# Designed miniproteins, single chains, continued (5), part 87

Each design is a single chain, and the fold is of that chain. pLDDT is the mean over its residues in the fold that is shown.

## One batch from the design tools (miniprotein)

Design m19021
Fold by ESMFold2-Fast:
Structure m19021 (fold): chain A 97 residues (1-97)
Amino acid sequence: EEELKFSVALTYLGLARKYLKEGKYDEAIKFANLAIEYYPEFKPRAYEVIGLAYEKKGDFEKAIESYEKAAQFYEDLGNTEGAEKMRKKAEEVKKKL
């Protein structure tokens, strides 16, 4: 069950990244959220995608919230580098408010 959920979530996360590259930001957010639904351990990576999608859409408040959530989830996993990267992205977006 967990193996199947992981594989499905990984596919959704891949689709989210693909749609980000194509400028399809709403689809990127949709598939990132589906990745979280199927495999909650993807929250840090998925919120990073969601944050970038909102930033690209010009929704800076939602981008900041998403990057801060990603940072917290990276920190919860012991990924200090990922957390610092996300906090830096949130600070960069705050300058646009």
Scores: mean pLDDT 89

Design m19022
Fold by ESMFold2-Fast:
Structure m19022 (fold): chain A 76 residues (1-76)
Amino acid sequence: MKAKIVFTVTVKNEAQLARLAQAVAGVPGVLRVFVKPLGENTYEVTVTTYEELKDEVKKQIEQVIKEVQASPVQPL
């Protein structure tokens, strides 16, 4: 069966949000990513995965979010 994992993330700008969403979607076992704005550059990210992979996917996504947030913003 399918499961949902919810993360709250704060980003510096829309370009960082786009990179984060792309990186999360690239995690093995991720079937769908849905992003909801909460306000002031804060977003709720809902990830759909398989119940059997939920804990592994959650751990990998948490690492990806930390890596994207720690990375410098690319100049436009």
Scores: mean pLDDT 78

Design m19023
Fold by ESMFold2-Fast:
Structure m19023 (fold): chain A 74 residues (1-74)
Amino acid sequence: SEFEELKEKLVKGLEDFMNTYKDKLSAEQLRAAGDWEIAEARKSLEEQGVPQEKIDEAEKEMREVIERRVAELE
């Protein structure tokens, strides 16, 4: 579906961002940057008229990427 492709793109973008900066930012800085990326993605999805349930699903998967990367540094 269009949403699944969009969600996969958002998750991959976040993974690529985290991989690029993992050796340059502290765990706290990566978490803050990830939180900002989630907030921007949520806003973009809301502006596109994506249902709240689907926005929450995308946020959950993006949050899992952040937590996985932060755990590797702690």
Scores: mean pLDDT 81

Design m19024
Fold by ESMFold2-Fast:
Structure m19024 (fold): chain A 120 residues (1-120)
Amino acid sequence: AGPAAEAAARAMAELIGSNEGVEAEARGNTVIATFKEGEKGLEAAADAAASLGAGEGVKAELEGNTVIAELDDDPAAAASGSAAHGAGNAAGAASRTGPTDVEKGLAAGRALGEAAAAGR
């Protein structure tokens, strides 16, 4: 576990623990969230485990009303995930060679401008 995963785990534990009926603790890169007993607590724990487990680099396990989420701090996976998170908004650069991507961006911007000018 690296310092980034430990900082993220602490921030996540504080965010989860700010909600009523849940206590959250960070242990290294792991977040342990304990929900209130009863059907509502079990449902909230299951929903939290599913939501956390859907995140990149997060492994979530459900034990009754307790959610255990482990954060991965792999520099290669984190760099690829940050590049994918930032480059996923950089629209379909499917050839990854410099000047051609600028011309594709200009062509896409022109098509969007013509559609806006046509009142559509």
Scores: mean pLDDT 59

Design m19025
Fold by ESMFold2-Fast:
Structure m19025 (fold): chain A 74 residues (1-74)
Amino acid sequence: MSPLEELEKEMEEILEKLKALPPEEVQSAYDRLSSELERRALALLFRSSPEEQARIQELVKKFNEEAEKLLKEK
């Protein structure tokens, strides 16, 4: 699996975990998991081509939009 595919899969796993949590735990879990995801994304950006960097940024943006949607729903 490519590093980008692994990042996308991790994003989906985090979103699934957030959906399963009670409302009072979603914010703190998001803060922790998004911080770890950002660390991994930053490491990938450092060793990525400009084309891959654009893709990573797009994936992170999509993840944050979906997570914010979950936070507003709960």
Scores: mean pLDDT 78

Design m19026
Fold by ESMFold2-Fast:
Structure m19026 (fold): chain A 98 residues (1-98)
Amino acid sequence: SLEDKIREEARRFAEEVRQALENGDKEKIYRIAKTLPGMAAHPELLRAVREELERLRKEYPSPVIDYLIDMVDALLANDPEAFEAARKKLEELLGIKT
């Protein structure tokens, strides 16, 4: 079903984040984060991603996950300023040059 495909995609997103965190792959984390704006037209997918990130946060507490959730929340709220603020905090945390 469509709902099952959405849940599977959200689980894959969270699993990619988990693997990148475990490997310390900062560039991969940022690349994953940059896919989020592409989901802005699909709020059900964004909500499913948020739920999976909340589950991941309980298992693997990290400020990276907190900022990814903030980015998802900003997209759901159609708040580009909040999205940019969370993105910048993530870039700073990862030590990525803008």
Scores: mean pLDDT 88

Design m19027
Fold by ESMFold2-Fast:
Order: C-alpha cells, then sequence, then structure tokens
Structure m19027 (fold): chain A 79 residues (1-79)
C-alpha cells in the first residue's frame, strides 16, 4: 500500500513541475477518485486537468502518461 502512495506522490510532483500546481492538484484528486472507484469523478477531473494543460506540448503529456503507466506496472504487475 505505501509503495502505491509513494509512487502516486512522485507522479503528482512531476505533474506539478510539468503542468503547474493547479493541474497537479486536479490530477491528484482524479487519481484519488479512481482509486476509490469513483470513475465518473476521476473522468471529470481528468478533463478539467486536460483543459488547463491544453497549451502544454503533447510530447510532455505523453511522457507523463508513460511515467504513470510505468508506476502501474511496477505496483500491480511487478508485485
Amino acid sequence: MEKKKEGLERSIELAEKLFGKEVAELIRKGLEAFAAGDYEEAERLGREAEKLAEDVPQETIDRFNEELEKLGDEVYEES
């Protein structure tokens, strides 16, 4: 459980550096909603974050998504 939290916090710190604090906060809330099984809220928050980050290059967004996918693999498949 703690490894999942540490990984999520690292991803949120990366999001803050790449997208700014406001977008990172929406991503944090979205990930927490997803973990709680509230997929509707997670999707809504994801769309809000995407809207605020629309000026961010797609390459930066792809890199962040790749890091999240690695985190998922490390926590769910490697464990």
Scores: mean pLDDT 70

Design m19028
Fold by ESMFold2-Fast:
Structure m19028 (fold): chain A 58 residues (1-58)
Amino acid sequence: YKLSPEEKQTIVKIRNDVIYNGMSLEEAKKELDEKLPDLPQEVRDQIMRGLSYEIKRQ
């Protein structure tokens, strides 16, 4: 699956909100569902897994 520049920018904003602004993983999942509803489940799972690992490291 190839993400568009707009999809990538949306994902980066969600990531930044999680990492720097205290957004929960549950809230991040809701934001992905609302802003990128057509995103395949596998891609969504990869994004959420990546965010989870980044939080765990910090």
Scores: mean pLDDT 78

Design m19029
Fold by ESMFold2-Fast:
Structure m19029 (fold): chain A 78 residues (1-78)
Amino acid sequence: STFELEAEAQLSREEAEALRAALEAQGAEVEVEMRVEGGREVAHIRARLPTTPAFEGVTRIRVVEDAETGEVELEIER
């Protein structure tokens, strides 16, 4: 089985491509979309990853960086 990872973060295209490569090295299928939001580059990353025992029952993980504070919010759905 697989689960979905969604990430929204202020990353450059180069940083987003590096993260894509790291995820693909773990067997993920990855899509990256770069958007300009509020004058900043924001990477929207969607990946499907194979389920491991540590992620059993997880259907989605969402990671969102707050553009103003740089704090990362993590949501896990089962």
Scores: mean pLDDT 75

Design m19030
Fold by ESMFold2-Fast:
Structure m19030 (fold): chain A 82 residues (1-82)
Amino acid sequence: SEKEKKIQEAKDLYEKTKIYADVALRAIDSGHLEAARRAVEAAKQYANEAKKIGDETSPEAKELADKAVQYYNEAVEALERA
């Protein structure tokens, strides 16, 4: 169904956000702040795309979008503390 397709799309974007947020955290831990900034920017793009899908489609997609935004925010906060 279209609903299931949008949930899968949100899940894929959530997983991409998590990957780039994790890359950012590893880069911060290693002192590679410019690499961390690029990874945070990628996480931001994917989290924003997930949020649009979540806001427009279903509660299930919204939950995945909220998790994506949470991972992005954690990476931003870590970068600001670095």
Scores: mean pLDDT 88

Design m19031
Fold by ESMFold2-Fast:
Structure m19031 (fold): chain A 74 residues (1-74)
Amino acid sequence: SMTDEVIAKLKELKEELEKKVKELEEQGRLSPQERAYADELIEAADKAIEERNEKKAKSAITGIEIFLDRLERK
């Protein structure tokens, strides 16, 4: 289903975000504000996955993609 595809993509992006945050944190290159925002995105993603809410999942995907792009430019 489209919902299953959206949830699968969100799970993949959540894992990418968690990995990138860990790498930057270990390098001392992650600000407290960036960490807090990442935690908010991860929490929103977990909620969307648990609720299987396609609209919330699409919003979380967009937020994570934008934030990952920003972190990659560091």
Scores: mean pLDDT 89

Design m19032
Fold by ESMFold2-Fast:
Structure m19032 (fold): chain A 69 residues (1-69)
Amino acid sequence: MEEEAARRIAEALGVSEETARNILKFAQSLGLTPEEAVELAEEAAKETPGNRDAAIVRFYRKALEKAAE
């Protein structure tokens, strides 16, 4: 499950699987599920097409906002 979530995050954000695993661990440290992390990564990528760095920044912003709930 975690390996599949990391792969989907890697595809959505355009990062390596190693980087995606670190992003997933960060999201889980905030109390998010792997599924929630994937959904936020896909949303971030849709909002920032063609810009990997902006997609990563938007993902972290969304993750922090969701964790603050």
Scores: mean pLDDT 81

Design m19033
Fold by ESMFold2-Fast:
Parts: C-alpha cells; structure tokens; sequence
Structure m19033 (fold): chain A 70 residues (1-70)
C-alpha cells in the first residue's frame, strides 16, 4: 500500500544522497512491513534496495543493516 511505496521512495532518495544511515532505517521499515503483510513483491524491492545500498555503504554499515533485518 501507499506506506510501503513511501518508504521505498524515501530509501531511494537517501541512497541517491548517499545518506546511508537514513537509507538503512527506511529499508528496515520497508522490510518489516513487507514481511508483516506477506507482500513478496515489496520484499524483493527491499532486497534490490539493499543491493543498491551496498554500492555506497561500508562493510560495517552493511553488517548493521543485516543485523537489524533479523
């Protein structure tokens, strides 16, 4: 729904601005909401955002993201 689309848009904007911290927060929120609503398409979009984030994030920042997704 609109909330997931809003989180995806915010995550993409944060990645574009190289704001890794905000991108992690939005991706985690999108992932949790997608899992809760059993929305497989939104889960796949969250995975794509994680891959995009990996191009700008440090290994430590990626590890933090993965820990928050558990």
Amino acid sequence: MAEMEKLEAKAKEAIKNKDVESAIDYIVQLWELAQRENNKDAVERAKQLINELSTIASPEQLQELLERLR
Scores: mean pLDDT 82

Design m19034
Fold by ESMFold2-Fast:
Structure m19034 (fold): chain A 72 residues (1-72)
Amino acid sequence: MSPAERALAEIRALLERVKANPDLSVEELAELYLRAQDIYAAHAAEFTPEQAAEATRLLDEMVAILQAKLAA
């Protein structure tokens, strides 16, 4: 598995962890988001355009969950 493929798998796992745990605090959710963002930033130069688009989509979904929780 390439470093980019592994990074995508890790970001996806973090999003799935967020989805599986609706009772996460805003702080816990923000920590998971920042971890996913750090993984993305560390591997940005290694991504194909398709992989970068997928990573951005996963991060955007996590941001949407965080924003919804902040609005509640």
Scores: mean pLDDT 84

Design m19035
Fold by ESMFold2-Fast:
Structure m19035 (fold): chain A 100 residues (1-100)
Amino acid sequence: MERQRRLERIVDEALENAVKALKEMEKASFSPFPISEETLRNRAYAYALYLILLEEGADPVKVTAAGLRFAAGEISEEDLAQLPEEVRRLLDEKIAEYLK
């Protein structure tokens, strides 16, 4: 189904960008340390929300706020509630696989 393919694309892009951001931070730290599952999850969730808001043509202020939360590695409970359950499940599954 086209909707399933759209959600999978959002999930894949969100995880890819979250991983990229964490690798950039690791390089800046001058010391290797393990990537926190929580930090990866928060960033992936924030980026997924950012993509969804962009595709829905949401208010630019809301889109910008989601982008800033991604940069900060944070997500609020209100932001999490805006994510489709299927997107959250797919992200959790892919994050678990990535960290294996």
Scores: mean pLDDT 75

Design m19036
Fold by ESMFold2-Fast:
Structure m19036 (fold): chain A 74 residues (1-74)
Amino acid sequence: SSLEKKREEEERLKRELKTKALSGEGLGALGEAMGEWARRDPELREFGERMRELGEEGRRESERYRKELEELEK
């Protein structure tokens, strides 16, 4: 029935949001580590700063997905 399909869609969305939130956290941690690594090499400093910025964006996206998931779960 249509009800079953709706439940499947909601569970799919929740799983997707959870995965994206975890992925964003991973990007944040990776960006931070790469930024710190590159900071040790003056020639890579700009690259390190860029990676850190990307990591911060990943963390912000992760927070947004977490809020969406929490709202869906009530």
Scores: mean pLDDT 73

Design m19037
Fold by ESMFold2-Fast:
Structure m19037 (fold): chain A 90 residues (1-90)
Amino acid sequence: DEKLKLLIEALQYASTALSAVRQGDYDLALESAELAIEYLKKANTPEAEEAARKLEEAIEAIRAGNYDEALRKLEEAIRIVERAIQELLA
């Protein structure tokens, strides 16, 4: 399933971005979040579009130094992608 593979890649990069923010590696966080958005846009589902919006909001929060907001948005995006993956595996 092409969509499943794209969502798994997006989840991996979003999770890397979350860990990077927690460790203060903001360059890695931005690169990983941008890659996650690319995979979500390729998946082209409503859930992927919602998760991509949350990641775009997280990127803006990181650039503004609002790391608590960035973590919240990354966690929201990850939950959406995890749910989408579980629904495809059901």
Scores: mean pLDDT 91

Design m19038
Fold by ESMFold2-Fast:
Structure m19038 (fold): chain A 86 residues (1-86)
Amino acid sequence: SNQALIDELRALRDQLAAATTRQEVIDLALQAVDLVNQRSTDLEVLIEAGMLQLSIAVSNVVNASFEELKARALRHLERIIALLEA
């Protein structure tokens, strides 16, 4: 059910909120993307996961700050959760 995916994504969100390194943010964000790609068939959710993945890739290319990277990853992950709850 969507509830199991939502619960797993909420756990990843909480871990990401507590993350203190760039690599932790990247690893947790990509874990969330992988979960969505494996478990969801909802196009809007899949698009938002793609946006999260793109945000991580772009942030690395432009050498964005840790704070910017973390804030962007959290925002996209929260949007994914909100879409699944709708």
Scores: mean pLDDT 89

Design m19039
Fold by ESMFold2-Fast:
Structure m19039 (fold): chain A 71 residues (1-71)
Amino acid sequence: AAAEAAAQARAGDLGTEAMKRYFPVGKAILRAEDLMAQGKSREEAIEEAVKYAEDQGLTPEQIELVRRAVA
């Protein structure tokens, strides 16, 4: 059925718009997700994502968003 494809396309479009606004936050979250997919612990993924976010000059609020999204 096309319903799942339509829902995924809509979610993808919303995700793309969010990533345009929060591109560095999105990159940090994707980095953490990739690390967890490779078998890294959640703690290691959070630490790497936070380091990346700090290196990109993200605000404390944006860093907290990264932590929440990965936790």
Scores: mean pLDDT 69

Design m19040
Fold by ESMFold2-Fast:
Structure m19040 (fold): chain A 99 residues (1-99)
Amino acid sequence: MSVADILAKEKDDFIELGRQLLEKAIKTKDSSTLSSSVLLFGLAGDKKGAIEAIVEAVKAGIEMDSETLKKWSKIAEKLGMYDLSKELAKEAEEREKKE
């Protein structure tokens, strides 16, 4: 059995499980479950899916500090996801101003 065959199957499984954990994180408002979801997208090599998961979770009201949001905004920018980068930056600014 080749490593490539295992990685191909695991990649699809990681994306599916990542999406399931994202839905659970949103439902439970649990940032640790969100971190697990993002890690699974990362292991699958789905960087775009990881950024989309963070944006969806943040919009759903999951707590994340402004510095972490700014870091993800910069990662999204480097990935060419400019609209999501701006959305994360705006959310970070709004969270800083609420306190």
Scores: mean pLDDT 78

Design m19041
Fold by ESMFold2-Fast:
Structure m19041 (fold): chain A 79 residues (1-79)
Amino acid sequence: MTEEERKKVKELADKLYGAIKSRKLTREQAVDLAVGFAKEGLEKGLSREAVLQAIRDAAEKMGLDPDEIVAEVEKRLEE
């Protein structure tokens, strides 16, 4: 990743974390929101790796298993 892309990853992760926290979402609702953020990031030209890294970072801040959350988001992106 470029340094500029890494900054965008941090911004996306912070936005996702803030949205989940402010809405007090369930784990399933948080995954649905993460899928939406991933789709928007991809449409805006972020790489798949950058988007998945942002989701991983947000999951870590939430105290969730980032590997499990990323795997579920990837699965839903195929649907």
Scores: mean pLDDT 77

Design m19042
Fold by ESMFold2-Fast:
Structure m19042 (fold): chain A 95 residues (1-95)
Amino acid sequence: SKEKEELKKKAKEYESKAAAYYSAANILRVGKEVQEEIYERRAREALEEGNEEEAKRLLEQGREEVERLERAAREAEEKAEEYERKAKELREKYE
């Protein structure tokens, strides 16, 4: 019974960690969309001012930032899935 309670507590801790990482992944995906819109707007403004080199730089910088955020979101999601699997494995031991 004590052993079962310890496993139950550990499973709940892993479930909480999984939920936190899924939340982080969602925040990063929203941040990606916001950054994409900001860099596209800034690049358009540079083009309207006749600065094609600045527009190209902004689009490249925006692409790098979007790729960075997408990688971070994927890593957070992978961590969430890892903790979810660990929680499930522990639950199977006491259920």
Scores: mean pLDDT 90

Design m19043
Fold by ESMFold2-Fast:
Structure m19043 (fold): chain A 80 residues (1-80)
Amino acid sequence: MARYAALVEEGNAVPESDFAARNRLAAELARLMAEHYREKDPAVAAALEEAADLLLAQPSSLAAAEAADALVEAAGAAHA
């Protein structure tokens, strides 16, 4: 779990020149986190899966990246 959060932060630190890479990493991490939470917190898993789907549909979308980041942050905070 902690490693997933660290990878999300690392993805956010990726240069803007690799915007597609940032969205790809965010989608991958969201999907992996969704799978990990699917049994424990299905509602959180559903939110993460939706965020990943948005990123995959719009790889260059800032709105999709912001939505995914907000969902991941909320999920992490809820599991304090």
Scores: mean pLDDT 66

Design m19044
Fold by ESMFold2-Fast:
Structure m19044 (fold): chain A 74 residues (1-74)
Amino acid sequence: MLQQMDRVIAALQAYIAEHKDDPALVAVYQDTLQQLQQLKQQLENATTQEQIDQVKQQFSDTLNDFNDRLLAVG
């Protein structure tokens, strides 16, 4: 999970760096990046399987929201 999360974060950062000419699209990527960085912090602080499972669910929800927001912005 953590390694997968790091890969997604890196990909979003690369996209933002390359696409500065579309502020609306960049804002969606930046918001998602912020949410994923917060979830990574929660995962690193997780001490129980229940906490890890909660972060996994929130990660999935965040990616689904990201996809929906991309569809709305174009």
Scores: mean pLDDT 81

Design m19045
Fold by ESMFold2-Fast:
Structure m19045 (fold): chain A 84 residues (1-84)
Amino acid sequence: ALEEALAQIVAAATAPGAKVEAEVTERSETRLRARIRAEDETSRLEAEVELELEGDSVRVTLRVRGVLDGEEFSHTLEHLLPKP
């Protein structure tokens, strides 16, 4: 679930000795993209978040990939939310 992907990002970012980078890669009236990287000696995580305005809806895409304790993982999650 989205909550599990976010928990993995938080865990990687708060690990002792972890290096964390966050970057907004694209910003416009209809799109926002951000990239988060976190790594330590044994683990690496990259997350990309994209928000796109589509008429009366916002498309949210979260892509997470990395290695935790020697095991590779990847998750892609998409949601379409009504415009507030």
Scores: mean pLDDT 71

Design m19046
Fold by ESMFold2-Fast:
Structure m19046 (fold): chain A 115 residues (1-115)
Amino acid sequence: PEELINNLISALENNNIDNAVKYATTLAKITLKTENAGDVLELLKPLYEYYEKTQNLKARNIFYFLTAILYKKVNDEEAKEFVLNTLPADVKSIIEEALSTKNFETAIEKLLNHP
C-alpha cells in the first residue's frame, strides 16, 4: 500500500496516465476492502501533501475520489458531501457516478483527464 501510493505520485509527477490509472484503481479497491478509516487516511496523506506542494489538480482529484469511497464505505454522508463540495461540479459529478456504478477505472481516467 505505501509503495503503491509512492508509485502513484511518481506516475502523476511524470504524467504517466496509464500507470496512474492502474495504481489509483488498485488503491480504490484497497480503500473499499479496508475496515479502518484512519489507516486509509494515513495511507493517502502523502498524496494530499503532494497536491498541496505542487498544486497538481490530478492528485487532488484522485485524493478526494479515494476519500469519498472511504466515507461512503463507513456511511459518513456528511464527511463525503463536505469533501465533494470542495471540488468543481464536473469533478464531483464524475465521483458521484463512480460511487453509484462502482466503475472506478473509468472514473479515474476521467479525473486524470479533467483537472
Scores: mean pLDDT 84

Design m19047
Fold by ESMFold2-Fast:
Formats: structure tokens, sequence, C-alpha cells
Structure m19047 (fold): chain A 76 residues (1-76)
């Protein structure tokens, strides 16, 4: 099984906001992959004192599933 991941993190100029974009390509169920990625990132951000304000999920299916998550968070 082949797993390919890309991640980008952008912080606002004042450090109060984060935008995280993650693209993962893996064989198997795209819905399950999206669910696991969403949960892991939300939990990680909460542990670091950030509140998630927006999540966008994009799914493409083919020989492998491609899931793109865009997460916006603000510092508490």
Amino acid sequence: ATVYGKGEVKESADGSKLTIKVTVTAPGDAEELARRLKAAIENGLKDKGYRVTKITVEVQEGDVATVTLTIEAEKL
C-alpha cells in the first residue's frame, strides 16, 4: 500500500490564526481517511490551544483516494 502526504501551514502576520492544508493519497476508503485526518488535526490543534473555525474537505476517488483538508484555526 502506498501513502503520499503533503502539508502546508500558514500563520497570520499577528500569529493569531493558522491555515493548515493537508493532501493525502492512499488506497482504501476516502470517507474513513477523511474522518481520521479530520479527528487527528482537530485534536492536535485543541491540545495546542487553538480553536478550529472552519474545515473544508475535498475528496477525489480513482485507483487511490485523494483527500484534501483545509483547516482554519484561531489561537485561544
Scores: mean pLDDT 74

Design m19048
Fold by ESMFold2-Fast:
Structure m19048 (fold): chain A 107 residues (1-107)
Amino acid sequence: SMLRRLADLSRQGSDASRLVARLARQGDYDLASQMSNGISDGLRRMADLARQSGAPDSVVQLLLDSSNLSRQSSRYGRQGDGDKASRLSLRASDLSRRAAAELRRAA
């Protein structure tokens, strides 16, 4: 099922966002910013696929909110604000994990 594949990808995005948070706290701003931007792009594409696959609007919104937080994390990482980048990335991780759970239920 497409929704199960999207659930697995959303969980992977959650794990990657947690790694971004650690990198940002360690001062690896360039890598954290690049990864967070990539996660944001991936989550936006997943939101579009979830919508096309008949996922609930609540799940699509969780993916979009997670994407927006990852984009903001990338911007703060580029500015050297590791604490803010880390907090935003951890929140993105939580939303992606919630999206994964709801996608599994919808599948």
Scores: mean pLDDT 92

Design m19049
Fold by ESMFold2-Fast:
Structure m19049 (fold): chain A 71 residues (1-71)
Amino acid sequence: SEEEQRRQELAGSIEVAREMVKEGLISEELLRRFEAGDVAAYAEILERQLKAAGKEPDRELIARELAEIAA
C-alpha cells in the first residue's frame, strides 16, 4: 500500500540520516528534529541526501511527500 511504502521510505531515510550524522554531513540536532517528526528537518535532510548523491532536489515533490508523511 502507499501508506506502507511511505513508512518504509521514512524508516530508510532515518537510517541514512543516522549514518550522515556519523559521517559529519548533518548535525545531531537535525537528526533529533527529524526523529521527533519535524517536517522541515526531513526536507532539509532529504535535500542534503540528494545533493550528496549528485542530484538536484525537486522541492515541489519533496513538499508533497512531506504532506503525506505528516498526515
Scores: mean pLDDT 69

Design m19050
Fold by ESMFold2-Fast:
Structure m19050 (fold): chain A 74 residues (1-74)
Amino acid sequence: SLADLVAEALARIPPAEFQRIVALTTEKVRELFGENLTDEQALLLAKSVAEAAVESTDPHEIVERAVERFKEKL
């Protein structure tokens, strides 16, 4: 589940850093797709960040991977 992915990510990355990664990913997605994300798109973004955070602990790499995963889910 998304909750399980987030829990796994938070075991590896501090909550404050995870929040910053989500914010940076959201900003980058807004630049690409505009500021009006639907609730469905916001959920897909959160899932993409959680999945990327399991694969890496580098904030920059997580943001890039999350954006690519989000594009795949559109």
Scores: mean pLDDT 77

Design m19051
Fold by ESMFold2-Fast:
Structure m19051 (fold): chain A 79 residues (1-79)
Amino acid sequence: MSLWEQKKYEEIIKLLESLPKKTPYDLFALAVAYYHAGKYEEALRTLEEIERDYPEAFPENWRLIIDQIRREARKKLGL
């Protein structure tokens, strides 16, 4: 995306990574921020963490969004 948008997501990532305790929603926000910053591997790892540690935290409509981000991140990595 544009340079300023990428920098904004990098700042969001820094803030979220600095949280001493992350909720599943903080992890979701972090995964989204990683994806928009072009950090696709980190986005996928964060989504895997959510599925492993918080499999029931998100309602079905949010899981559809999570699946979409996962598919798009994998596509960007050529997977």
Scores: mean pLDDT 78

Design m19052
Fold by ESMFold2-Fast:
Structure m19052 (fold): chain A 62 residues (1-62)
Amino acid sequence: SLTANEKEELQQLLQDFMKDLTPEEQELLIDRAITLMQEGKTLEEIKQELENLLNEIKAKKE
């Protein structure tokens, strides 16, 4: 459902989000992104959901 340009933007976003995460936390973000793509969500919706998940992961470390 995503264009090649949208997939590239999502890949860059995921790389930035994953830089400070453990392998287990990285898997959670990747699995969420795959699920949202399979559900036909827009790039904007995927970005919002991944940002929310990242914030939840970071909050649990504090």
Scores: mean pLDDT 81

Design m19053
Fold by ESMFold2-Fast:
Structure m19053 (fold): chain A 113 residues (1-113)
Amino acid sequence: MKKVTVGFEVDVVEELSPATPAPLKRLTVTLEMEDGKLIKITVKLEENGQVVEERTFEIKSEEDFKKARDYIIELAEKYGFPKELVERLLDEAIAAGKKGITGLTVRAQVPAK
């Protein structure tokens, strides 16, 4: 199989703003797959356009994936992203990548309370 890249972005936006030039917070997760196997996860968190957290995980085992997943969920909780939505998008991105879909990025926006 070919190398596949899929991912998702979740933006926290000001609910009452009539114009939003940039999200308050953005979580970006990029997944790289080769031969139907997840090989790399890159996680990036931005606040007000500034990168505050960035981490790359090489996935060589199920334990590596669990550590990456746990980090993503903990980061989502810490910065006020909906955990269940982030978990769902992660699972959907992995499923799409396993089907050989490449270049897919799912975007979601959530209100700041």
Scores: mean pLDDT 80

Design m19054
Fold by ESMFold2-Fast:
Structure m19054 (fold): chain A 73 residues (1-73)
Amino acid sequence: TSSGKVYTVQPGDTAETVAEALDLKVGDEVEIPQLGIKGEIKLIHPKVPAILLENNQAVTLYPGLEIKLIKEA
């Protein structure tokens, strides 16, 4: 798509609610510009507001953090 999907984490969001807002799934590639991180999603945590990337980096989802969907699986 010509416009990238971007979501700003809101207070009270979980990894599941963020994933629902951006239509994220395991295998999708995301970028977190504020942290300089880019990678494919390995796990969306059900209990912790965090996503695990294929490179084994865990990204904690803070209010105000921007997540950009780069590529769908």
Scores: mean pLDDT 78

Design m19055
Fold by ESMFold2-Fast:
Structure m19055 (fold): chain A 64 residues (1-64)
Amino acid sequence: MIEEDKKLGEEYYKKFEETGSVEDLAEAGFFYYLSKDYDKAKEVAEKLKEMGYDDAAESILEAI
């Protein structure tokens, strides 16, 4: 649900900050999108694009 999706997004984003895992960053963006936090979802998508993961970034941006 929205509140739970937001917590999952925050958890995956923190995990990304600790490990640098692009998979965790992409998961964070997905859960931010599900929680209707489109600003955070866009921020994550732009980070993915800057890191060279254009396909993952586009999947988030096109969903918004």
Scores: mean pLDDT 79

